Designed miniproteins, single chains. Designs and how they scored, part 30

Each design is a single chain, and the fold is of that chain. pLDDT is the mean over its residues in the fold that is shown.

## One batch from the design tools (miniprotein)

Design m1015
Fold by ESMFold2-Fast:
Structure m1015 (fold): chain A 84 residues (1-84)
Amino acid sequence: MDMERERIRRLIDESRRLIDQSRQETDPQRSQELSNQGLKLGVAGVREGMRLGDVDTGREGLDVATDSSKVNLQSSLQYQQQLK
């Protein structure tokens, strides 16, 4: 059980790191790529947390996925502005 929860925690932590990198990235396209990757890992964390019945881990994954979606929308908008 602890090993499974630690694995999911690392997945969520990795998602957060990618989101933080996305926020600091000056290239909108690269920022979007990082936020997409973060979103995928966050969603995986939610799914795995729900599978284990761990509501707390699922909630953390959802928070990260929500943050990733916001960053992704912002970087997509900036990328479109860069294109003209």
Scores: mean pLDDT 74

Design m1016
Fold by ESMFold2-Fast:
Structure m1016 (fold): chain A 99 residues (1-99)
Amino acid sequence: SQSEVERKKKELEEKFQELVQLYRQQGREDDAALVEKQLKTINEILSQIKDPEIATEALEEVIRLVEQAIQFAQQGRDVVARMLLIAGVSELITKLRQS
């Protein structure tokens, strides 16, 4: 449902803000800025997915990848965290093609 999509969008934004805050606390301002840019890209792609069921599936997968990125970032594994965010963008593009 559309209301489920909106709830998942809020959850995604909260997870991205957690990652941004983590990088800023570590003094990694450039990494924090890149994460904010990726959230903007994700929101732009997501806005093009018109099917709420496909949007929900895409959001659930991206949220899972962002949660994993937070765990790796907490361990100082920034390359792995960055790769997980790239995977999230790729997943959204795949779901957009199915819409």
Scores: mean pLDDT 84

Design m1017
Fold by ESMFold2-Fast:
Structure m1017 (fold): chain A 94 residues (1-94)
Amino acid sequence: KVEEGLKEAEKKLKEVLEEAKKEPDFEKRAEELAREIAEEFELPEEYVPEIAKLYKEDPNLVKLLELVLELAREEGKEELAKRLEAALEKLKKL
């Protein structure tokens, strides 16, 4: 479930990144992506602006997953946190 979600998130990120850079309103696209990530990983709505800010500064899957990991820990989602840690370790080694 979580691994499948991470693969879909990566695919969507690549597509949205290419589209967002072509648009004059990159900030709006960053917010839309942040909202999609928050919905997919069941994160609190209040963190959407934080995710969008990170995406705007350096639109990078690793950085977004690091934020999701921090939020998962704050929400007490231990299983999700462990899977995100494993995924980040793999991505950093590649």
Scores: mean pLDDT 64

Design m1018
Fold by ESMFold2-Fast:
Structure m1018 (fold): chain A 85 residues (1-85)
Amino acid sequence: SDELAALVARAEQNLRLAREILERARKGTASKDELVIGYGSAHGAAELYREAARLSSPEEQARLLENARESREIARELREAYEAM
């Protein structure tokens, strides 16, 4: 559906930004402001993937929920990086 496609597209955009910031965080080059933005993007991706999973077929649901899980792990790592500053 158009709604499902829009949710997935937004989730992918949020996850890409979160991954980019995570790479900088792992190199010690991310600012506190970037870590906050990355955390919000990762959390947003997780919520969007969960909503997409609710609207998807059973075959696609597992993959979308796995993307939500990855997004939550990125959020956790970014939060830990922020607390370590």
Scores: mean pLDDT 90

Design m1019
Fold by ESMFold2-Fast:
Structure m1019 (fold): chain A 65 residues (1-65)
Amino acid sequence: GDQEIADTLKEIAILSVKDGLKAGGDASLILEQAEKNIKEKGKDLGLSQAQIDDIINTIKKFLSS
């Protein structure tokens, strides 16, 4: 269902962010790119705005930790 798709996208986004940080990437630039990609991919996958916002907030929390 939509929740499984949202959870999968969330996991992929977290892994991509971890890889970017390991490569010495800037957290603000990583967040900006992640937000763009999550919004675009989430819309294409038919996710609700609430699901998209949840994924973005998870990434923000991860990067601010």
Scores: mean pLDDT 80

Design m1020
Fold by ESMFold2-Fast:
Structure m1020 (fold): chain A 70 residues (1-70)
Amino acid sequence: PLTPEQRALATRASERIEKLGVLADEKGDEELRQRIAELHRRYMAAVEAQDLEGLRQTLAEIDKLLAEAE
């Protein structure tokens, strides 16, 4: 089972991926959708492995993509 910290990071990553999806839909940006799909796969892998550092790295990349999508 995930620790509370891992669960909190996973929830935050999921919410931010959802925000990116909304932005991709608004822009009609297929490249952004592909990047979101890649990040979602990495997020799922980190959750499955219970990899706290992997979750942190994935969240940082999601945040970076959100900043670029503005």
Scores: mean pLDDT 80

Design m1021
Fold by ESMFold2-Fast:
Structure m1021 (fold): chain A 73 residues (1-73)
Amino acid sequence: SLSEETRELLVRFMADSMRRTGLSAEELLQYAEEHKDTELPSDDPRAPVVGAYRRFGREETLEWLRRAEELLA
C-alpha cells in the first residue's frame, strides 16, 4: 500500500494537471488509458497522470483524480 504522504503528493500532481490543462478527472483518466504506453516529456502536465495509471492502474488513478477534483472545488 502507498503511504498517506505519497498519496497526498499524487493528489497534488493530479490537481496541478487539472489546473494546467483545464481537463476534468474523467478526461485525464481517458488520456492516461489511451497513452499508457507512451513516454511523455517530464514537463508535460499530463505526465504524472499517465505515470500513475501505468504504475498503479485505473482504479487508484481515478481515486486520486477525484480527490484532486474535490481539492479544486
Scores: mean pLDDT 84

Design m1022
Fold by ESMFold2-Fast:
Structure m1022 (fold): chain A 70 residues (1-70)
Amino acid sequence: SREEKIEEFLERMRRLMEEAGYSPDEIDTILESTRAYIEKNNLSPEEIERLLEGFERALQYAKEVKAKLG
């Protein structure tokens, strides 16, 4: 269901942000804002999956930038 896709997305975002070194407070704020965005824009399950893919790519890029900066 759409709700199951939202929960799956947010849980995966949490894990990725934890791996990237975000604080619990930062994670909670970002997840709350992301849930509100998904609900306000009535995103489909497919659109939610695309958002997750984009988020994963963005975090990977941020990780690589951090590693390069030392």
Scores: mean pLDDT 80

Design m1023
Fold by ESMFold2-Fast:
Structure m1023 (fold): chain A 64 residues (1-64)
Amino acid sequence: MSEEGKLALQVSREISKQVIENQMTDDSEMPLSELTRKFLGIPDVESMTVRELSLLMRKKLLES
């Protein structure tokens, strides 16, 4: 698996863990780690909704 593939899995796990452990909904605002921001190419975005983050993750993974 490529380094980008490992990063994608790590980011996905972090997001899933936060959603599950904090009982977040699609409309819940989630703070973004530096790793997640770099992976998605949005270094200046501090937080976004779980829905928006899921859509960006899906788009990024489909382009891989």
Scores: mean pLDDT 76

Design m1024
Fold by ESMFold2-Fast:
Structure m1024 (fold): chain A 90 residues (1-90)
Amino acid sequence: SKLEELEKEISKLEKEFFELTSPIFEEFAKQGKSIEEVMEYLKKHYPNVYEILLLQREGAENVDDEEKVIEIMEKILEKLKELIAENKAK
C-alpha cells in the first residue's frame, strides 16, 4: 500500500535524522528540560527539525484518517530529504 511504501522510505532516512537530532535531545535530557522547552529551542534554532516533529505529532493525532496520514507522511518524507541534503552539502 502507499502507507507501507511511505513508512519504508521514511525509515531509511530516520537513522540520519536521529544522528542529526539525538545530540540536541540528549543535552536537553541531561539538563532535565521538558519536551516543550526542547521544542521552543528547535523552533528558534532548527526550524526544519521543528517542522518535522510537528508533522509527526499531527500524524499521530490523525491515525484514523488514512488520507490525511498519507498527506502528512509525504510532507515528512519531503522535509527529511531536504534536511539531509542540506546537512550533506556542508
Scores: mean pLDDT 80

Design m1025
Fold by ESMFold2-Fast:
Parts: structure tokens; sequence; C-alpha cells
Structure m1025 (fold): chain A 64 residues (1-64)
């Protein structure tokens, strides 16, 4: 359905945004702009958000 396609598109864009944030965090760690502890905490939070998005995307795909 168009509604399910729009939800899937939104979730993919949200996931892509989190992926970019993870890359930027890694760059900040490697350039010494954040501590290892801050990096670890933020990556854990982003991984939890990605897992939630992946679970919802799988549910949307299964409804097709």
Amino acid sequence: SPALREEARRLVLEGASLGVEMILLYVQLKTGKISQADYDARVAALNAQLAAIEARLQAVVAER
C-alpha cells in the first residue's frame, strides 16, 4: 500500500541518518574530539535506535 511504502521510506531515511551519525562519531573519536567512553555510550544508543528501526522495517516488509 502507499502508506506502507511511505513508512518504509521514512524508516530507511531515519536509518541512513543514524548511519551517517555513526560515521561522524568515528571521525570525532579518531580526530580526538570525543573520548572513548563518550564514543562507546553514543554508539550503544545509536545501535539500540537502529535495532528498533530494523525491527519495524522487517514488520512493514512482512505485511507486503
Scores: mean pLDDT 83

Design m1026
Fold by ESMFold2-Fast:
Structure m1026 (fold): chain A 94 residues (1-94)
Amino acid sequence: SLEEHIRRAEEHAERLAQLFKDAGAPSLADEVLGLGRKAIEAARQGNKSEAASYLTAMGLLIVGALVEGLLTPEQFAEASRLLREMGRELDAIL
């Protein structure tokens, strides 16, 4: 069960990174994937505060990309959903 939650969190992070690549922002895709991996590592260590900090950083990156016009409103909604689902998977193991 723990490994299933981690695998799903990794899948959501990878899908979010792919969304940024599809939007033409590969540098942001790499950054959001890196933050997602750090959130997963913090969750594996039971560090709820650090996991939440990385998820917050991912959220700010998504908002920044919308403000800069790099994401459409529809892409922003999908990115927000993927981040929320990732957070739910990590909350299940914290």
Scores: mean pLDDT 91

Design m1027
Fold by ESMFold2-Fast:
Structure m1027 (fold): chain A 92 residues (1-92)
Amino acid sequence: ASQEALERAKREMDAFIAMVRRSSERMSEEEEGEEVRSKAEELIAEVQRLYEELESTGLEGAEELLRKTREAGREFSEAVRRAVQKKEEKEK
């Protein structure tokens, strides 16, 4: 049902935003942490914009939001990994 798809898309987005914010709070105020926070804000803004479009796009928008939220989750994980690697390289 379209309502279940919309509710699922919102839950996945909310979970992503919560995870991203929690991860960003764990980063130090070092330069690498700033890169992660900037990427977090960019990705959160992108998925929130898609959510706002759901009122006009319905089911198709919900499926796109789910896809983009999962993609954003992967991009954020890669940004965190890169930041950790840069920090380790500076400490060597």
Scores: mean pLDDT 74

Design m1028
Fold by ESMFold2-Fast:
Order: structure tokens, then C-alpha cells, then sequence
Structure m1028 (fold): chain A 74 residues (1-74)
């Protein structure tokens, strides 16, 4: 389904954000990936089941925590 495809892309983006943070990539690049993640998540949430929505909330929170840490450390 389209939502499964979006979830796969979203999971990949969060992995990229985690790797970028670990590698101390520029804050601007991390923020761009986070913005892309949020855009895809907003689309997925409009068609997600309650279970998928809970997974999306967890993924978004994980990515947001990384961005917050990056802002504090850079």
C-alpha cells in the first residue's frame, strides 16, 4: 500500500538522520532531512491506521530528539 511505502521511506530517513548525527554532519543537512521526514509523515498520517500512526509518532519523536541534541551540541 501507499502508506507502507511511505513508512519504509520514513524508516530509512530516520536511519539517515541517526547516521548523520553520529558522523557530526552539518546541522543544516540534518534539519533538511528532518523536514523531509516530517513532510512524508504528515502525508502518511492522513491514511495511516491507528497502529501505523503510533509507529509514526515513535519515529517522529526519535528523529526530533536527535535534532534537539544536534542543536544543543553544535
Amino acid sequence: SEVDRLLAEIRELVKQIEEMYKNKEPMEEITKKFQELVRLADRALTIATPEQARELDRILQRAADIVEKAKKSY
Scores: mean pLDDT 84

Design m1029
Fold by ESMFold2-Fast:
Structure m1029 (fold): chain A 74 residues (1-74)
Amino acid sequence: MLEEVNELAKKLGIEVGSEDNLKRLGMSIETALKALQAILEGKPLEEVVKILTKDISPQAAEIIAKVYYERKKK
């Protein structure tokens, strides 16, 4: 799971950070994986936010989704 998250993040040029960072945000590895897959598939920001809101608050999800989505543009 974590290895899959890291591989997807690497393909997108996104840094997910450590597993500790994900846990601190209250986000599971499974939710992070689904969010990164959605970004890779070109899903809109709103769809990524919906995936993240399974584990974290809507406000936190929006911030994290924006960071992931913006980093894809690197």
Scores: mean pLDDT 68

Design m1030
Fold by ESMFold2-Fast:
Structure m1030 (fold): chain A 74 residues (1-74)
Amino acid sequence: MKLSEEEIEAEIQVSLAAMQVAIAKIMKKNGAPKEEIIETLERAIELARSAEPVFPEESKAVIEEAKKLIEEIK
């Protein structure tokens, strides 16, 4: 079984999005500036949205978690 180039790109994007959310959580725990945490989470949302046509459930989960963290920080 071989993934298409588009599926590979989408998997990379959603994986990077999840990693950005994890980084944002670490940044928050270490007292990083609110603006930097929000920027990291917004980047995660953009990456997840790019992957949504291929991985809708995984992308939606990342987007919802990132949005929740932004609201908790604001």
Scores: mean pLDDT 82

Design m1031
Fold by ESMFold2-Fast:
Structure m1031 (fold): chain A 86 residues (1-86)
Amino acid sequence: SRRAQRHRRIDEAADLLRKVGEETGDPYFDKLADGLRKNADNDFEVEDLVVDAIKHLKKKGLYDAIRQLAEIMGMSDVALDSLLKL
């Protein structure tokens, strides 16, 4: 189902951010992961949290994690490139 696929993507994204938090020691990634899970049924909140995550990952120079997050969330290369230019 569409909802099950969305929850799977959000779980995978949250797991990625939690792993990044463990590897970097940055508690903000845990906050983002918790936010994604808590707001899984709110498309606008999920979009805002993913944008915040990508911006924070960019600030840290974690481009492999940015790419993985974008792929998990089904973000187009055009959308990701536009976001990274901000």
Scores: mean pLDDT 85

Design m1032
Fold by ESMFold2-Fast:
Structure m1032 (fold): chain A 73 residues (1-73)
Amino acid sequence: MEPVFSEEEVELLRRAWEEGTPEQQELLKKGIQALFDGDYETALEYFEKLIKTGSGDVKKAGELLKKKAKELK
């Protein structure tokens, strides 16, 4: 099943995108693409990197996406 995000979760992802560096934006994009493709192991790797390199809303978005990937696995 494709991941479903609430309005609040989408707003967090939007803020993370706006606040992120180009490298963090690329990690977010690739991770979300892997998540939608059902490649949960690859998605988790990208989200873990986003959590380790990010702060504030970028880190929170990474943690949210990691949780979603684990729930869908």
Scores: mean pLDDT 82

Design m1033
Fold by ESMFold2-Fast:
Structure m1033 (fold): chain A 90 residues (1-90)
Amino acid sequence: IADLEAEVAANPDDADAWIRLATAYVSKGEPEKAAEYAIKAIRNGATEIQVASIELAFAVGLTVARSQGNEELAEKYRKALERVREAAGL
């Protein structure tokens, strides 16, 4: 994550770097930061496939959180996914 943060700081227009950072934060269980970075990727020209991949990652995170009984985390993933879809024009 720290290496990915350094990469986006050096190349803030690199949509691929923002998508990788967003994916890392989904895996870390921080959907709110992941959504912020995914939105930056979308605004910097992330491909339709990259957007679909990150949306799937959020959906998986939501399902896992609910299966673990973590309703608060599940709600954060749901809201994060909604924000990403809105930014993608969906």
Scores: mean pLDDT 80

Design m1034
Fold by ESMFold2-Fast:
Structure m1034 (fold): chain A 87 residues (1-87)
Amino acid sequence: SKLRELIKKEYGVELSDEEIELLRALVEENGDLKAVAERLGVSQSTVSRRVRELLKKLGLNSVQELIYEYSLLEGIVRLEEAVEKVT
């Protein structure tokens, strides 16, 4: 996954598929932990714990910072995918 590779390059950590899914859910639900919990089929307390662990792993301080960083990386992935299809 290009997103996983970019995160490894930027933060020096390798995210699991479950952590990448959590990131996507947070972006799509605009940081609403209750909506994320409903989407992932887990409790809100489970989402809160997983988000805290993910923030610590990436060295980030808030869900809003995480969403911002992920949105930038997803933009880069989309641009790189478009370029690779042409070249």
Scores: mean pLDDT 77

Design m1035
Fold by ESMFold2-Fast:
Structure m1035 (fold): chain A 89 residues (1-89)
Amino acid sequence: FVPTPEARARAAQLAALAREAGDLADKASLDRVIEALRAAGLLSDEEAEELLAMDTAEQYAYLYGRAMGLSREEIRARIAAGREALAAA
């Protein structure tokens, strides 16, 4: 994987916004990060609305997955599996 200047800038913006949001265990903090990413054009309206409907752990997992280069579909599958595991407990 060759990080393009654009990919590096995006990763840096995601990391900076996550840090600025503060406590990532707090849903309000993660909701602020998601809205900031939406305003910056890093998330589509559709993707941002999907994220805002998630709990804090799922939001963190999604943002981390995107930073690691996972597809939206792959992240959705992993979150769905996590929800099923939690519901079964």
Scores: mean pLDDT 68

Design m1036
Fold by ESMFold2-Fast:
Structure m1036 (fold): chain A 65 residues (1-65)
Amino acid sequence: SAVIRRVAAHDVSEEQRALIEEGLRLLEEGRGEEGIALMKKAGVSADNAEEARRKALAILAVLNS
């Protein structure tokens, strides 16, 4: 998708990756607002928790390849 095309492994800093991983953890704990906030701080925009979770999983899948 268009989101994944903008986030290649070499284009994501370690700090950005850590924010995405922590944001995903918060989303999994049901802390949707905090998770979305960390995603936005990492440069990942999302309108809701499901969109944020989907984008985070896609980005981390690329980074862990």
Scores: mean pLDDT 74

Design m1037
Fold by ESMFold2-Fast:
Structure m1037 (fold): chain A 95 residues (1-95)
Amino acid sequence: SKVEVTVEKVLAYNPYGEETSEVWKVTLTHDGTPEGDEKVFELMYELLSEGGDEKEKEAAKRLAEAIVEDAKRNKENTVTIELPGPKQLEALKKA
């Protein structure tokens, strides 16, 4: 199964329109197969669990499952997530 990854650096703003941080926006597009759903789950879990403790890894797994379920409802089978920095981008390159 094929998963396409797009990475974009975006500025995060607070509700007052003030720049707060830079974040990496990652968009994953898969082929709509069960194998594609599994690959998106694996990538999301790896990105969200990096450097986490046991409790944070459990939370990352639940979040990854929710993201995959939302992707199944999308017409384009796309998932978008904001990453807090470049360390998660390096994990994505290894996956």
Scores: mean pLDDT 66

Design m1038
Fold by ESMFold2-Fast:
Structure m1038 (fold): chain A 75 residues (1-75)
Amino acid sequence: KKIEELKKEIYKLKVELINDAKQRGDEEFAKVIENIETEENLKKAREYAEKADPQTSEKIRRLIELVEELKKLEK
């Protein structure tokens, strides 16, 4: 995928996950998603996905995949 398309998909998923987290009162998870690009937050997001409902888990895993793909393409 092109870098511009990846950035748009990442932005959309981040907004959806952050808004969902804030609606649930999960400010900690919202901050993790805001800074997903760090190795620490990627690990936290993976752990959260294992405990989340299937729909949320799929969105988190997709976001992680897109972030990893973007990192590879930017280098």
Scores: mean pLDDT 81

Design m1039
Fold by ESMFold2-Fast:
Structure m1039 (fold): chain A 69 residues (1-69)
Amino acid sequence: STKRLLELAKENLERGDDEAAELALAVVVTVERESNPEVAEAAQRALDYLAAGDREKALEALEEAIEKA
């Protein structure tokens, strides 16, 4: 499920596995883009914040995506 993928992304990010977290977030963006665009947008914001090095805002966006999924 999308919620489990987002939870997996959070678990990977918390243990420092940024590549695994980014992969899970990218899958959510792709899968949810048409069916649940608000979740896809929150997941994309998490990816954008990770790329910018803003881990705190990335976690906030990821938690928002989990709540909406």
Scores: mean pLDDT 84

Design m1040
Fold by ESMFold2-Fast:
Structure m1040 (fold): chain A 65 residues (1-65)
Amino acid sequence: SKIDRAAELLSQLTGLSFEKAKEVVEKVLEYLKKGDIEKAKQVLLDAGASEEQADKALEAIKLLL
């Protein structure tokens, strides 16, 4: 699925397990659907992404909407 692909990429970028990365992607997508881009980005930062990684991941996850 698109979510599984995004989770695989996030896992590689951040070092999270696939299962944890999938939970992060789903949570980011939930905030993006609500229009809360700031909270979506914060979820990625809290998961260990750098600012640049978080911005790239947000753009990729937006394509799932």
Scores: mean pLDDT 82

Design m1041
Fold by ESMFold2-Fast:
Structure m1041 (fold): chain A 80 residues (1-80)
Amino acid sequence: SAEENLRRALELARELQEIQASAMDRRDEIPREEWEEFMRLVDELTRLLIQLFQDPLDEATLQQAESLLGEIRELHERLL
């Protein structure tokens, strides 16, 4: 449902904010190229979340957003 998808999109947005805050705290320890890749993925996920808030029934965009958050999470863990 639209309500469930919007709730999920909000959960993804909150987790993204937590990961970004964590990465910012360690900004000086992250090489420029890795930071640029991280920000590229963040920008792409932000774009997908905006699309989901406009069309919450877009299941393909929701699945893509969930997959991309997974990639961001993995990259963040490697930057530790």
Scores: mean pLDDT 86

Design m1042
Fold by ESMFold2-Fast:
Structure m1042 (fold): chain A 98 residues (1-98)
Amino acid sequence: SAKKEEAIKLVEEALKHVDEAIKALEAKDYNSALRHATYALSDLEKAKALLPEYKEEIDKAMEHILEAIKAIEAKDIEAALKHLEEARKILEKLLEKL
């Protein structure tokens, strides 16, 4: 369906933003990391509206991204990377099911 195709694109875009946030953290570009993490949250909110059956999985990924944002703001880069990597794994598994 058109809604499913739109949702897949939003999850793919969110995953790409999570990957860019990880790369930015590794480069110590914390402003870019925060920006990409925020874009991933926006895409996942839209995907969640289109895929209510996957709400729990999307909410879990969003929780990890929010914890990563808090960790970046606290300058806990190790915790931020761990949370973004968990979000990435959740989104990769979700895409395998779609």
Scores: mean pLDDT 91

Design m1043
Fold by ESMFold2-Fast:
Structure m1043 (fold): chain A 91 residues (1-91)
Amino acid sequence: DILKKTVEEVLKKIGEASEKIKEAIEKKDYEKAIEILKELKKEVTEILDKGIEEAEKAGDKKAAEELEKLKKQLEEELDKAIKLLEEKKKK
């Protein structure tokens, strides 16, 4: 169950980062919040790339396709969050 394991690893990383991002925002440290989001993007894309490779090697084309779709959606949402914090930092 490559899909389930990969998604669970991604969710764990998001959960860990969410606590740190919340703390940084409460302190108005938007630069630190941006750094945490960039690190999260790197970590989750590495987890997803590994999951995609494992799914492809196993011949599970459907799992590989679902993980590629999740990767694109997650990258877009994280990039939007980074941009919003960068705009807020300018104030």
Scores: mean pLDDT 85

Design m1044
Fold by ESMFold2-Fast:
Structure m1044 (fold): chain A 75 residues (1-75)
Amino acid sequence: DLLSLELAPLTPSQKQLQALVEKLLAGEMSAEEFLDAVQAAMPVPALDAAARAEAVAQIEREVEELKKLLEELKK
């Protein structure tokens, strides 16, 4: 059943990711801390230094764009 066993490893990760995204958007954690926490929670291979730096930069840009979008949306 899709909602049971297959979602067991994904559901905790999804809830953890949601909490991490909220902390990131609130400014309670940096993009580097967010990426490190995501890699600890998700079954992903370790990134090399260049890929990690690019991922951090991408997260920072997306957070900035989302913050601007949310600010506009609140008007």
Scores: mean pLDDT 67

Design m1045
Fold by ESMFold2-Fast:
Structure m1045 (fold): chain A 64 residues (1-64)
Amino acid sequence: EELKKLIDHMREVAERARRGEVSLDEAVKAITEGAKNSVKGGYEVSKATAELIRAARELARRRN
């Protein structure tokens, strides 16, 4: 249950990051939560975390 909500949240934050609609702090927080749960949540959490890291990295490069 919580893992599905985490995955959905990370995907939403990644989409909003692509649109420039999240703060870098919000993106980093979501990445940290994904990383903490990737050991327990396995492949799907790791995949969502990787996509969010990519989106946040691009956001950081554009805003810094």
Scores: mean pLDDT 74

Design m1046
Fold by ESMFold2-Fast:
Structure m1046 (fold): chain A 85 residues (1-85)
Amino acid sequence: MSDEEALREAAARREELLARARGTVDAAVAASGSEEVRRLGERAVALLEEALALAETDPERAVALLREADRLAQEAGELVREILA
């Protein structure tokens, strides 16, 4: 497999992953009615998008951004649970 083939596969998966992430944020906002949930979710999606863009050129930074995106997603999920409790 060439680097070009790997980049094409990553690009195709990037759109699918981002669409799924945005769908999760929309569902969480709809369930909670919370602007804070939207803010946290949108920031998590932005970090995921940056991480996927850096995956081939700076994998260490990409992993760090993915960890931060996961942290924000967990914070949003905790807030949804608190609001619905």
Scores: mean pLDDT 77

Design m1047
Fold by ESMFold2-Fast:
Structure m1047 (fold): chain A 74 residues (1-74)
Amino acid sequence: MKSTLSPEEQLKALEEVFAMAVRSRDIAMLEEIRDALDELIKEYEEENAPKEVIERFKKFLERVDEAIERLKAE
């Protein structure tokens, strides 16, 4: 499924929410971002989207997972 936003615009919006969640130490919000990214990656893979687009979302998911681990480590 195609969004009304480009992949670049979706990444930008999610990065803004991610920065806010990290600043507020909101693990629940980070987990929601992780889940949203996982769903977007699955949708892009189903659409046979360019590998570069999928890789960018996977890289962002990696950063979100790292932030969750860091916050849980106290």
Scores: mean pLDDT 80

Design m1048
Fold by ESMFold2-Fast:
Structure m1048 (fold): chain A 73 residues (1-73)
Amino acid sequence: MYVEKAKEAIREGKIEEAIEYLKKAKEAGELTLEDLRELGGVIVEVYGSDTMPKEALKLLKLIGEAIAELLGI
């Protein structure tokens, strides 16, 4: 459920809420590689690559860190 709420928050421009939901999903052990790929895709789709807000970049960093942890990197 937290991943779904994070995606909704991203699409609504509520990046701080999306970061909170991502952290909760990680703490609950609910994060999968598929979920992280979907979250990253939504951010890139909504905000693009050229003038991404600081908060969106922070969220992408957290997603990348979570992917690395799941892959054992």
Scores: mean pLDDT 78

Design m1049
Fold by ESMFold2-Fast:
Parts: structure tokens; sequence; C-alpha cells
Structure m1049 (fold): chain A 74 residues (1-74)
């Protein structure tokens, strides 16, 4: 199912290029609503991965705890 594929991409942390998204849309025959959901899921994943990278950098470079790093990002 499409929902299972979205969950798999999120679980695997797979960010797709625009070209890969376009190929996925074409191969799966996604309708406009499914395309919008895929792009929204990819944007949410990008934000989550960016947040985790910032936390990791703050912990490694500034020697903050995870709690302190999370508070700093807010």
Amino acid sequence: SFDAELERLREQGLLLSDRTVDRFVARRGLDPAQVARLRAAQEELRRELSRELKIAVLMAVEKLSREEAEKEIE
C-alpha cells in the first residue's frame, strides 16, 4: 500500500531527489493527492534529519547534553 511505502521511507530515513520522486510517481501511477502526501512526508523527514544533525553537532562541538541541544534548537 502507499501508506506502507511512506512509512518505509520514513523508517529508513530515505530522502529522495526531485528526479527520484518524479520516477516514483510515474512508476506507481500516483494521483495528485498521493503526490502531495509523498512530498509532505519527504519535507517532514528532511526537517527531522536536519534537527537530528543539529543536535549531533551541538553535542559534539559545544559538548551539550541531548536535552540542552534540543532546548537550544527551539
Scores: mean pLDDT 82

Design m1050
Fold by ESMFold2-Fast:
Structure m1050 (fold): chain A 87 residues (1-87)
Amino acid sequence: KSTVIDERVLSGSMPLEEALAEARRFYERAVAQGADALELVATGPDGSRYTRGFDLRDPDALERLLAFVRRALDGGAERITLRALKN
């Protein structure tokens, strides 16, 4: 069972460049703290949720995180929740 060691919520009204900068800072902290995985949740205006998880040992982890944030904001997400997990 994974433990949440860090969490950040990004507003859907946040400018794209700010959201990407916040996501990059979150990734850097997660790696520095020895996190094993990330869990991402995009919440739509209707309360719908889309969840994605991936291993931080994946060399594309940062690229996947930034792509998720871009797609969520482009799709009109109300908020994006970023979680760093440790086993």
Scores: mean pLDDT 86

